Designed miniproteins, single chains, continued (2). Designs and how they scored, part 36

Each design is a single chain, and the fold is of that chain. pLDDT is the mean over its residues in the fold that is shown.

## One batch from the design tools (miniprotein)

Design m5306
Fold by ESMFold2-Fast:
Structure m5306 (fold): chain A 106 residues (1-106)
Amino acid sequence: SMEELLKEIEELIKEAEKLKKEAEKKGLKDLAKMLDQLIDTLKRAKDLLKKTKDTVLGQQAIKLAKEALKLAKEYIKNPSKEKLLELEITLGLLLIVVGVMELLSK
């Protein structure tokens, strides 16, 4: 379970890095910045998951990251202010989850 969650976070980081390069190539600066924040937040979540072993918060972080990547892919296909806002909200929720993991860490 823990090893599977860590591997899934690593895969999500790699996917986010690929989408960031695509966003940069297409001149989608706001999306590229948000994907950079997602990558940083996922790296933080991975470190905290290793330290706390909190699989419940780890699973919640993964769920939100998957939703963020889905929204990013849809934004790349059809850019809109609404989709960018939905992505911002999802990233904010992910940041809250990671912040809770951080507060509950030793």
Scores: mean pLDDT 89

Design m5307
Fold by ESMFold2-Fast:
Structure m5307 (fold): chain A 80 residues (1-80)
Amino acid sequence: MAEENVKKGDELAKQGKYKEAAREYLKAAMEYLSQGNFEKALEAFLKAAEQYKKAGDELMAKSIENSAPAIVEALKKARA
């Protein structure tokens, strides 16, 4: 469940396991998208981007920051 993936990501981030934390946040974001919870999906994508930045993966962080808002907005409009 998406909330469990967020909590798992939070615990991994506290342990300094930033790439693993980012992957859990991406799982949460995908689950929130499937539920139609676009606000929480975007929040989870941005948390994943922050963790990639902490892991030194600036390219992945920028990719998520640039694409996630557009993807979320497009999916929101597709459901209208």
Scores: mean pLDDT 83

Design m5308
Fold by ESMFold2-Fast:
Structure m5308 (fold): chain A 97 residues (1-97)
Amino acid sequence: SKAEELIRKAQYYLLEGIETNDKESYEKAIKYAEEAVKLDPNNPAAYFLLGRAYLHLGDYEKAIEAFKKAIEVAEKNGDTIMVEQAKKLLEEARKKL
């Protein structure tokens, strides 16, 4: 689907940002993840990628909100692995405030 394509693009730019330490790559990851959320608000992966990109940019409050939404959606979908991963990063973001 188009949403899955956008999630793959968000993941690509997130990983590029981690590798290169390039702020623009994280901003591209956010852009594609936000577009994925608009197309499919019930996919926890898009919210998780938003949270990770905001966490790397130091936008901790936005990261927390994105991880909370990822947890909410993942719990509704029964995605226990996503719930555990998002909770771990949520606590990491909270420690930065």
Scores: mean pLDDT 91

Design m5309
Fold by ESMFold2-Fast:
Structure m5309 (fold): chain A 55 residues (1-55)
Amino acid sequence: SVDELIARLEEHIANGDEEGVRETIRELVKAMQDATPEQQRRGLAAVRAALEALS
């Protein structure tokens, strides 16, 4: 689910696992295609936070 992928993304960020972050973003974007608007908003916010963490 989107929420499970957000949690996984946060774990990879906390561990400094850049490749895990990138892979989880790909899965999250895919999951968001079939998600509710609320889940899509949460997913987008998580992706933005992850991209800022990688910068």
Scores: mean pLDDT 82

Design m5310
Fold by ESMFold2-Fast:
Formats: structure tokens, C-alpha cells, sequence
Structure m5310 (fold): chain A 80 residues (1-80)
């Protein structure tokens, strides 16, 4: 299906960036995690540009949520 092709293209475009972001986050490298998540968001937007608006909005919300959480953890870590 077209949705399966889109999911495959998305994984190919951002899969490694998301994995690297998770690793950076686990290592306390919050700036790197944020940078990688922002890069993944931009690549996801390009892949999803012709997708239904609901899919684009869901993806954007997911990345924005992850970025905000990473920023919150950075702020808490810097306060210690």
C-alpha cells in the first residue's frame, strides 16, 4: 500500500537519526539529542509533504513533544 511505502521511506530517511538521538539522550548529551530530533523532524516533513494533513500534524506533534521533553531534561540536568 502507499501507506506502507511512505512508512518505509520515513524509516529510511530518519531511522538512524532517531536511534542516534535516543543514544545521545541516554548518554546525557541533550544538545545533540535535540539537534538530531530537529534534523529528523525536517527530514520527516519533506518525506510527508504529500501525505494527508492528519499524518503530517501527528508526526509534527510527536517530534515537537520529544524535543520539548529533551529540553526539559537538559534544563533539569543543568540545575543539578
Amino acid sequence: SELEELAKRLEEAIGELVEEALKAFEEGKYDKAIELLEEAKEKAKEVLKDAPAEVQEAAERSFDGAIEKAKEFKKKAEAE
Scores: mean pLDDT 81

Design m5311
Fold by ESMFold2-Fast:
Structure m5311 (fold): chain A 60 residues (1-60)
Amino acid sequence: SDIDEAMDLITRAVAKISGFSDEEVDLYRKLVKAGMPHEEALKLVEKGKEEAEKALKELE
């Protein structure tokens, strides 16, 4: 939906403002899409790419 597209753009913008790399932004988006709350996804990516990737696998 149009709302989902807008939310995707906002999510990317917020992650980049937080100093995330493109890879970290992608992980953050995947975690949120998998059902993780935005705040938890943000914290996980901030802790490390490996931590975020592990959490994503647990959600799949």
Scores: mean pLDDT 75

Design m5312
Fold by ESMFold2-Fast:
Structure m5312 (fold): chain A 68 residues (1-68)
Amino acid sequence: SAAASEARFRRVMERIEERLKPLGEEYNKKLAAAKTDEEKQKIVDEYNKKSREITREVSREVDAEAAA
């Protein structure tokens, strides 16, 4: 069902947004404090890694909840 797929997608996106919000705030603070391009690149890489991990975990949690 298209409606069920949309509902799942919405749940995943909302939960990702909620978890990424504090991470995004931390990211912005770290970027503002960074003095070198190397420090900025490390901060970007760490944020991207954590963002991917959160996305995967949220998708897994939502799927597990739907199966229960």
Scores: mean pLDDT 84

Design m5313
Fold by ESMFold2-Fast:
Structure m5313 (fold): chain A 65 residues (1-65)
Amino acid sequence: SEELRKRAEQLFEEALKATDAGNYKRALQLLSEAYRLMAESARKDGNTELAKKLEERAQQYEAAA
């Protein structure tokens, strides 16, 4: 979904701002959410393998936060 990709892009921008502000935990949380939206977009496009990889990345960022 193009809408989900745009939302993920906004979360990546917010993660960069959080990093610049020294809020690393918040940046990791935002990256996790962005990767979840990218995974959902991949699923809607029928790319189940990509969606699984993106969800694994999201879980890694969430665990690191």
Scores: mean pLDDT 86

Design m5314
Fold by ESMFold2-Fast:
Structure m5314 (fold): chain A 75 residues (1-75)
Amino acid sequence: ELTFLESSILSILYNSPEPLSAAELAETLGVSQATVRRALRRLVEKGLVERDEKTGLYSLTEEGRAWIEQQEAAA
């Protein structure tokens, strides 16, 4: 089960042509970077988002993409 914030992060990443930083996600969502980083850690733990160690940017895994597509189809 995902929170509204976690689902929103997945949706933003799905619609982004490029990987995004926690700062960019925080600005887009109107929340603090600390709040976004907490949600991103949960999403990484769930295997829905991955972090690039070199850049620190976040992108969807294949599983994360499939999850958001399923939610968009169900909503």
Scores: mean pLDDT 81

Design m5315
Fold by ESMFold2-Fast:
Structure m5315 (fold): chain A 76 residues (1-76)
Amino acid sequence: SPFEELEKFIKEAIKEIDELIKTKSPQEVFDEIEEKSKEIEKLIKKAIESGTDPEKIMELIKPYLEKIKEVYQKKE
C-alpha cells in the first residue's frame, strides 16, 4: 500500500535524522532532510493517487514536520 510505504519511510526518516543530529554537522543534517523531504513528497502524491484520505496523510507527516521544526529552531 502507498500509505504503508509512506508511514514506513517517515518512521525510518525520523530515526535516521535523530542519529544524524548526534554525529553530523548541521549542514549535513539539513542536506539529508532536504533529500528525505523530496522522497516524502513523492510518497504523499502516490498515497493521494491511491485514494488515501488527506487528513490521514497529514496525521502521518505531523511527527516528521515537528522533527524538522525542532532541528531548525535549535539554530539561534
Scores: mean pLDDT 81

Design m5316
Fold by ESMFold2-Fast:
Structure m5316 (fold): chain A 119 residues (1-119)
Amino acid sequence: MKELIDEAVKEALKILGMELVEESDYRVDDAGILVKRFLFKDKEGNLYEGAAAATPEGKAVAVVRTPDGTLHVVVIENGKLVGHFTLRVGDGAVEPVDGRALTPEEAALLTHMLNALDE
């Protein structure tokens, strides 16, 4: 699972044109989901918070949060990019702004990542 998280973060950095600044230790939540937090920067030097989580089935999701509450989401499945979309968080729900809706599995992983960021 750690290797899947690292792969998702690398793909997110590549797609968004961002650089890794800092990373946390891995955490396992009460549901057994492995999560890791990251700090990213763009080419202009703006800082963004992010997190990544993975399932035992080979799916990983990385998220980068902008200051306005918009989420950039990258989904990796079996080592391949299968989704890249932008979502807005409103009143505890994730709403699609651009791209497809999240699957229930992807939405659950996003919830675990957001909980890790809001510690």
Scores: mean pLDDT 72

Design m5317
Fold by ESMFold2-Fast:
Structure m5317 (fold): chain A 92 residues (1-92)
Amino acid sequence: SEEELEAEILRTLALMQLSVLKIADDNGVFDLESAKRIAERILEIAKELYSRGHKDLVKEILEGVKDLAERSKNPELQKLLKETAEEIEKLA
């Protein structure tokens, strides 16, 4: 359905934004204020998907956030992503 396609696009956008954070960190162009804005967009996408009943897609986004938090060696990015994961977990 169109609704399911829109949900898949939103999940993909959240995961792409997570990839932007990883690429910026890996290439030494990490900026905390930009990262905070990206993390907030990921959280807003998770909230939107949850409100529409797409709990499985929210879980996939949460898994991606947690995975990057564990793999990153940047303490600022780790802290930001852990806080973002906690906010997504509060939706349940």
Scores: mean pLDDT 89

Design m5318
Fold by ESMFold2-Fast:
Structure m5318 (fold): chain A 57 residues (1-57)
Amino acid sequence: ALPAGTTVRQKTFTSTLPDGTTITVTYDLYESADMTQDEIDAAARLAAANAKITRET
């Protein structure tokens, strides 16, 4: 279960490959008002690892 006051924020990361293809990664970050910065950073890393990757050609 998520802690009380948990909010969901959608973040996007974009990277460009040598052939000009762009990769966008969109992930949901779950953060609570009572979380420490270390907990927020850990949640962000986990969310990014599980993110959906979209390639643009």
Scores: mean pLDDT 59

Design m5319
Fold by ESMFold2-Fast:
Structure m5319 (fold): chain A 74 residues (1-74)
Amino acid sequence: SMAALSDAQLRALAVALEQQFRRERARGDVEGLRALAKYLEEVLALARQQNAPEDLIARIEALLREVREAVEAA
């Protein structure tokens, strides 16, 4: 289980995970993308449990969709 994160920490994490997605996609790292998708599912569950801002939840959901699409395209 993940520890509670502040809204600022969740925003910083979203930026970091978006950058990680761009790097792993550029490398064609399919296993890295699968691991990232699993981690994003955990982050999204935590954000929802903490009643994080809707814009943050939407941002994480959008990133998870893009990561899943990249895995399916590989």
Scores: mean pLDDT 87

Design m5320
Fold by ESMFold2-Fast:
Structure m5320 (fold): chain A 67 residues (1-67)
Amino acid sequence: GMADIERARELIEEAERLAKEGRLDEAQKKLMEAQNYLVRAVLAGHVEEAQELGKELQRFMEKYGIK
């Protein structure tokens, strides 16, 4: 549901704070959690919102070199 989108966004924001502190392993863990919530959102029919947030997730991974 929309709660899954909100939780994914919060996790991405947490990951950004962790990455800025150099805590990339912890940031990666938060991004994996966010991706799981985005999958749930897609399955619930929130495809457009999940795609937009997924693009933000990919830009974040590229910016910080997270694989």
Scores: mean pLDDT 82

Design m5321
Fold by ESMFold2-Fast:
Parts: sequence; structure tokens; C-alpha cells
Structure m5321 (fold): chain A 57 residues (1-57)
Amino acid sequence: MEEYEKALKEAEEYAKEAKRLALEGSSIEEIMRKFAEMGDYLGKALKLKRELERKKK
């Protein structure tokens, strides 16, 4: 449960960094890298949520 919340917070932080870089006019590659990291943490969070739901059923 705590791991799921932590993964969501990490994804949120990377999303904020990606938005800041986009507003500052940083390269597309740098922005996409931050979105990729956000996606990795979102994927981890979804996997953890499915694991928690499976064990509770």
C-alpha cells in the first residue's frame, strides 16, 4: 500500500518536471525522458495496485 502511494508520488514529480521543461523550452528529448520516467512509475503503481487487489480477493 505504501509502495503504491510512493510510486504515484514519484510519477507526479516527474510529470511536474516534464511540464516545467516544456514551458522553459527545453529539448524534446529531455521532456520525453521525464515523461518516460513518469510512465515507468505509473506502470509500477498499476502493477502494485493489481497485486493488492488480487491478494485481497
Scores: mean pLDDT 78

Design m5322
Fold by ESMFold2-Fast:
Structure m5322 (fold): chain A 73 residues (1-73)
Amino acid sequence: MEAQARRLALSPTERLALATILARGEQSVREIAEALGLPQSTVSRALNGLVARGLVERVGPGVYRASELARAA
């Protein structure tokens, strides 16, 4: 669960997806894709990477929220 240094090593898509969730709160893959002008498949892959790093939590089918670790940054 401890990976503060990995937060800074995000891809551009991961950084934009995380920033969108931090600014807007809980968001669906569709809402993030629309906000960023990217395909849902691209956003879904970025969100899977953020979940693996503990920065984002999947709270429902296709719905994601920033973790406490990401909010404490």
Scores: mean pLDDT 76

Design m5323
Fold by ESMFold2-Fast:
Structure m5323 (fold): chain A 85 residues (1-85)
Amino acid sequence: SELLERALELVEEAEELLEEGRLEEARRLLLEALRLVEEADPSLETQVAVGMALLLYGVGVAVGDEEEGLRRALEHLRRHIEELL
């Protein structure tokens, strides 16, 4: 799937931006990747995976650790995309 391949590229770019401390850009790419994954696969499994990634990010923000939230969300989303490819 072209959308899933694009989503994986965005996750990889976001992971690199996160290592550079560029949290706003990493967050933007995470949100774009989530949208592409939902568009590519309308399954319940994907909806749950997207929801979990958003929850992991949101919990990180809520406890004052957006970097860890982004890292966990990106890791979860990457695993889901790789299983769909």
Scores: mean pLDDT 90

Design m5324
Fold by ESMFold2-Fast:
Structure m5324 (fold): chain A 65 residues (1-65)
Amino acid sequence: SEISELSRELGRALEAGDLERAAALREQARRAWQRNPNLEMLKLNREIGEKLREIGDEIQAELEA
């Protein structure tokens, strides 16, 4: 399913530290939600956003240290 594919790819992108790919996957999830809105897509999009924010916070903390 699209949800399973996005989750799998997001995991790989985050493991590789590929923030550009992770951001692209979030955009893909947002577009998928626009095509067929549902709660599972909304939850996935939120989870992707939270993971990207956490990574951004870690990078910012390292730069300020």
Scores: mean pLDDT 70

Design m5325
Fold by ESMFold2-Fast:
Structure m5325 (fold): chain A 88 residues (1-88)
Amino acid sequence: GSKPKVVIDIKLRGVSKEEIEKAVNEVMEKHKDLVDSYTLDLDENGGKITITLKPGTSEEDAIAIGKEVGKALQKLGVVVTGGKYIPA
């Protein structure tokens, strides 16, 4: 079946890619029962985090995971510039 996705657009604001990868990985590990995969497409200034959820994950759960990632990144000083939910 099709998998829903959450895409988060960020600006690093001097935060290291390694710190961002660690923070995202901690949230993904916490939700490993719902998360299928994730990708970080980051340059030195910013980029995109794509979270692919397992088939059957609700929109509410997908958005909640995306918000948790955004909150974790904001605590590091990262600026979240956008976020979107892509249905399955």
Scores: mean pLDDT 88

Design m5326
Fold by ESMFold2-Fast:
Structure m5326 (fold): chain A 55 residues (1-55)
Amino acid sequence: TSYEDYVNKGKEAEKKKDYKTAAEYYLRALLLNPDDEETRKKAEEAGKKAREIEE
């Protein structure tokens, strides 16, 4: 799975409000491209929302 695939899967999960899965895919994408500040912010936002919804 490429960087682009991880970003796209993160976006798909985010559209479904599955923030835990979205955060995980964004974090995996960020491991492949750590300079991507947009993906970093998306991972942080999804992670926060996941913590609010999931105990």
Scores: mean pLDDT 78

Design m5327
Fold by ESMFold2-Fast:
Structure m5327 (fold): chain A 68 residues (1-68)
Amino acid sequence: SALELLEEALKLVEEGKMEEAIELVKEALKLAKDKFPKAIQDHLLEILEKSSKEEAKEIIELVIEYLK
């Protein structure tokens, strides 16, 4: 599920595996496309690529909260 992928992405961020974490977020957003239109998916991924580990964690946690 999208939530399971996002949970795994959080663990990868904590491990410093940002590229792998972003790939999982991308797949999670595709599964939740009804809540995240393509333009929003692309903007979130762009922000994550430019984020620190702490910022990326906060963003992923907000995405999880929004999906519930």
Scores: mean pLDDT 85

Design m5329
Fold by ESMFold2-Fast:
Structure m5329 (fold): chain A 67 residues (1-67)
Amino acid sequence: KVEELKKKAEEYRKLAEAASRAGQNTADRLIADGDVEAAQGHLDGTQRLVDALRKKAEEYEKEAEKL
């Protein structure tokens, strides 16, 4: 079912975008509160999550292309 794999890839891309946006909003709040170190740690963690979600989306896209 190629359509299901494509939908999963799209869902993971949307999750990555949402995570990136939420992470930036949280980091901006921490910076405003003077907690720059916590903001950097949060951004680093968010970037790792976003990268993992994007990789998952790519895996589903490649699997759909094989079918």
Scores: mean pLDDT 82

Design m5330
Fold by ESMFold2-Fast:
Structure m5330 (fold): chain A 86 residues (1-86)
Amino acid sequence: KALNYTGFGSAALKAGNYEEAIEHYKAALELDPKHARAWDNLGQAYLKLGNNEKAAHYYDKSAELYEQAGKYDKAAQLRQLANEAS
């Protein structure tokens, strides 16, 4: 399978196309729900759109996965972003 949904999402996010980024990251997460970076980027896209509640939710999802991977510093940063958004 040659579709790079996370790459398409990151390109859209960088371009400021936040709604498009959300669609690509959601597609990526349908294929791999443990992709911590995609949850993080989804949180960033919602934050840029002013949806702080969804941003906090997705940052917490990303943090949980980074904690499971032993990346505690990254998880703590995401937990802080979630608290600031909510």
Scores: mean pLDDT 84

Design m5331
Fold by ESMFold2-Fast:
Structure m5331 (fold): chain A 117 residues (1-117)
Amino acid sequence: SSSLLQQGIDLSQKASKLSKEAAKYAKKGDIEKAKELLKETSKIFSELSDVYDQLARLVPSKKFDFETQSSFARMSSVSLLNASEGNNSKEKLVEGAESASKLSQKLSQEFQELLQS
């Protein structure tokens, strides 16, 4: 389970970095680069959902919390993929990227706290 927690930290930190870069490119009007970065971020949130699903099976006392986080990560993955493939405004791409950055940073902190407990 410590290896899954470390995987969660690494994935959430990578998602935070990519989503921050996506927001920067969207703000600059580089829509194609922003979409590429959002698509990559979507893949990472899908992998985070899988990590949470595995943790829910391994830690029954926290099953509900991990299943809830898995659902949020999965919904974020779908939302980011749709944003990357749709004809969205710059403002919507920035909103999606900044939302993903905040969520991934929160998840990174939560994984780090779990690793210390």
Scores: mean pLDDT 89

Design m5332
Fold by ESMFold2-Fast:
Structure m5332 (fold): chain A 68 residues (1-68)
Amino acid sequence: NTAKVTAEALRKVAKTLTPEQKEILLKGAEEIEKDPERTEEVLKEVLSKLTPEQRKALMEAITEGQNA
């Protein structure tokens, strides 16, 4: 569940970002989909490469997915 929500949030937020940032998020989503056990590690890696505003948007998208 958490892995699916996180991957969906990454794909959703990727649509609003630059091509370089979009590639980072899409790669992260694919890694989570292939290995759900790595969800936390992949999320931390992606967050480290985003601006504070982009990190906020991603975390909000994950929270929305978990509550839906």
Scores: mean pLDDT 80

Design m5333
Fold by ESMFold2-Fast:
Structure m5333 (fold): chain A 85 residues (1-85)
Amino acid sequence: MKEEIIKLLDEILEIAREVLPPSLVQTVEEMARTVKKNPDDIEQIEQFIKALETLASRVAERDPEAAARIQSLVEKIKELVEKMK
């Protein structure tokens, strides 16, 4: 499960980097590094999911299809987090 969350985070960041300028992705990349160091911290992952939803909204302004892909990956992370509770 932890490795799956990390893999999904990397996929989201890869999509975001293709669509958004580096400056708009940097904060989310820093949060992702924190999650990767503490993948057992469910509360931290839940806070990060909120940041990913904001990122998806910004992507949607430029590429709605890419935003839909990010939203799908975020839902998979939510399902994995629910299984960790």
Scores: mean pLDDT 78

Design m5334
Fold by ESMFold2-Fast:
Structure m5334 (fold): chain A 60 residues (1-60)
Amino acid sequence: DELKKKLQETRLKLIDLVEENPELKPKVEKALEEAGEYIEKGDLEKALEILEKTVKELEK
């Protein structure tokens, strides 16, 4: 499942960003929590959108 692979890859990118900048942890945790709610509802596309938007904001 391509969406599940992208979700996992994007999640790992956010974890790497937190390891480099621990100050980002609260923002990343919030994004992962929101995305997790959409995953629970079966909306993987919305979950991915949230995580990708967060990566883009943090990477600038």
Scores: mean pLDDT 81

Design m5335
Fold by ESMFold2-Fast:
Structure m5335 (fold): chain A 60 residues (1-60)
Amino acid sequence: SKEAKAKAAKEALTAQGRALGLSEEEIEKVIKLFDEKIAAGESVEKATIIAANKLQELAE
């Protein structure tokens, strides 16, 4: 389901953010962005790409 895919994507984004050494606040910002994109009607795939780009920006 879309809900199960979204949950798995958020778990993966959280794990990646922690592995990159991001703060919990930075990770929460990425997850919030993901949830906002899903709420706006974006696919899990597109929301994940947008959130992953935000992780990269914060890791720099």
Scores: mean pLDDT 86

Design m5336
Fold by ESMFold2-Fast:
Structure m5336 (fold): chain A 61 residues (1-61)
Amino acid sequence: SAALARDLVMHDLGVAPEVVERALELVRAGDYEGAIRVLMEEGGLSREEAEGAVRAIEALS
């Protein structure tokens, strides 16, 4: 499931691998707000995209 989450955020949303790994770690730690901020600030996603990505990571992981 972590591999599917990584593929979704990295390949479908165009986020760099290092940023994806950081977001995955934050979601696993329960820091959803931190994951959203990282995806927006470092991944270049909108708030809506980052929230959707975090929801998908949680569901797939």
Scores: mean pLDDT 80

Design m5337
Fold by ESMFold2-Fast:
Structure m5337 (fold): chain A 55 residues (1-55)
Amino acid sequence: GSAREALLRAIGRVLRALGDLIQAELTNASEEEIEKARAEYEKAVAEFRALAEEL
């Protein structure tokens, strides 16, 4: 019965990545840092979507 735990972890990763992206934009980080944060956010969202579709 770990499906709920897996979903919570995936949601946590999405929220963490979003926070990192917002922080990078607010602190005027380099384009490279903002792009990395965006890629991590998109990856986290894709992983969450894949997991949610299997449940």
Scores: mean pLDDT 83

Design m5338
Fold by ESMFold2-Fast:
Structure m5338 (fold): chain A 66 residues (1-66)
Amino acid sequence: SAADIAALEARIRALDAEIDRLRAEIARLRAVGGDPAEIARLEFEIGILEGLRGILLGLINLLRSR
């Protein structure tokens, strides 16, 4: 339904905002010579969020095909 698609699109927007926040934090940490382990953890978290984003896009595509 249109409502289900809108809800999934809202979740994708929230994930995009969080990914952008984490990327900005990594850039800040790199600029000040921050802890490589903390940077690696944030990069791992971005990977998980990008994976979830892909799943949500797949669900939208599935709903549109029905």
Scores: mean pLDDT 90

Design m5339
Fold by ESMFold2-Fast:
Structure m5339 (fold): chain A 61 residues (1-61)
Amino acid sequence: MDSIIEKAEEYLKKLKNPKLKKELQEALEELKKALKENASVEEIVGLKLRIIGLILDDELS
């Protein structure tokens, strides 16, 4: 299920805040790397939650 990566990539195109855009891009790169390297479930879940948090920070700010 890569729906969060897809949503985050769409969100990157629409982000107005340059700081959040950079943090979201870095979090996406880390998640893609973790998935490619078969990282632990805890690491993958943590990265997904970080991405969700960054999206919520943009929407709630």
Scores: mean pLDDT 77

Design m5340
Fold by ESMFold2-Fast:
Structure m5340 (fold): chain A 65 residues (1-65)
Amino acid sequence: SEEELEKALEDFKKRVEDAVASGRATPEQAEKALELGKKAIEYARNGDLEKAVEYASQAAQAVNE
């Protein structure tokens, strides 16, 4: 559901904020990760689950660069 997609993005945002607060990620990496996460949600809304998974994976990797 839309509510589940928004919650997934909020949960991811919290993890990204924790990574920045602990020094594991830079603000620039966090911004990139959140942009990719938002793209994943947009693809999921459009029913493109393959692209949604691809962008979600890239978002997670962005905070580990």
Scores: mean pLDDT 81

Design m5341
Fold by ESMFold2-Fast:
Structure m5341 (fold): chain A 69 residues (1-69)
Amino acid sequence: SEEDRERLLKAAEILRQYGADPEFVDEAIEAVKAGDLEKARLYIAKAVSTLTDEQRDAFARAMEAAFGG
């Protein structure tokens, strides 16, 4: 859906700001553009795994603030 695409693109943007692996962020964005939301979610998860625990918590809070959970 449009909302799912918007959420995934915002997640990629926030992850990039927090210093997640740019290769995983770029792959997630390309997957969203291709309409492969399952692949996008996989690369978002990979990008999240490159963050510290503190950065991961900050990312979760930022996503909750942007989309309400």
Scores: mean pLDDT 84

Design m5342
Fold by ESMFold2-Fast:
Structure m5342 (fold): chain A 77 residues (1-77)
Amino acid sequence: MEEARRLAEEADRLAREAGEALRAGRLEEAIRLLERAIELLERAAELAEEVDPELAEQLRRAAERLRGLREQVEKEL
């Protein structure tokens, strides 16, 4: 559980960095940061699945939202 939360916190940090990259016009960097954040959220969800299914679902929804954002940013390239 603690590892899942740690990964989720790291993903949140990367998502914030992606937001900063977007504001600065660094679209390719933002895409890479979003991809990494999505990977960490998916891994955190897998770890949480057996122990906290509600947390796992929240993490999967967060990954889906970031995936949508990544797709939107990619279309702007």
Scores: mean pLDDT 84

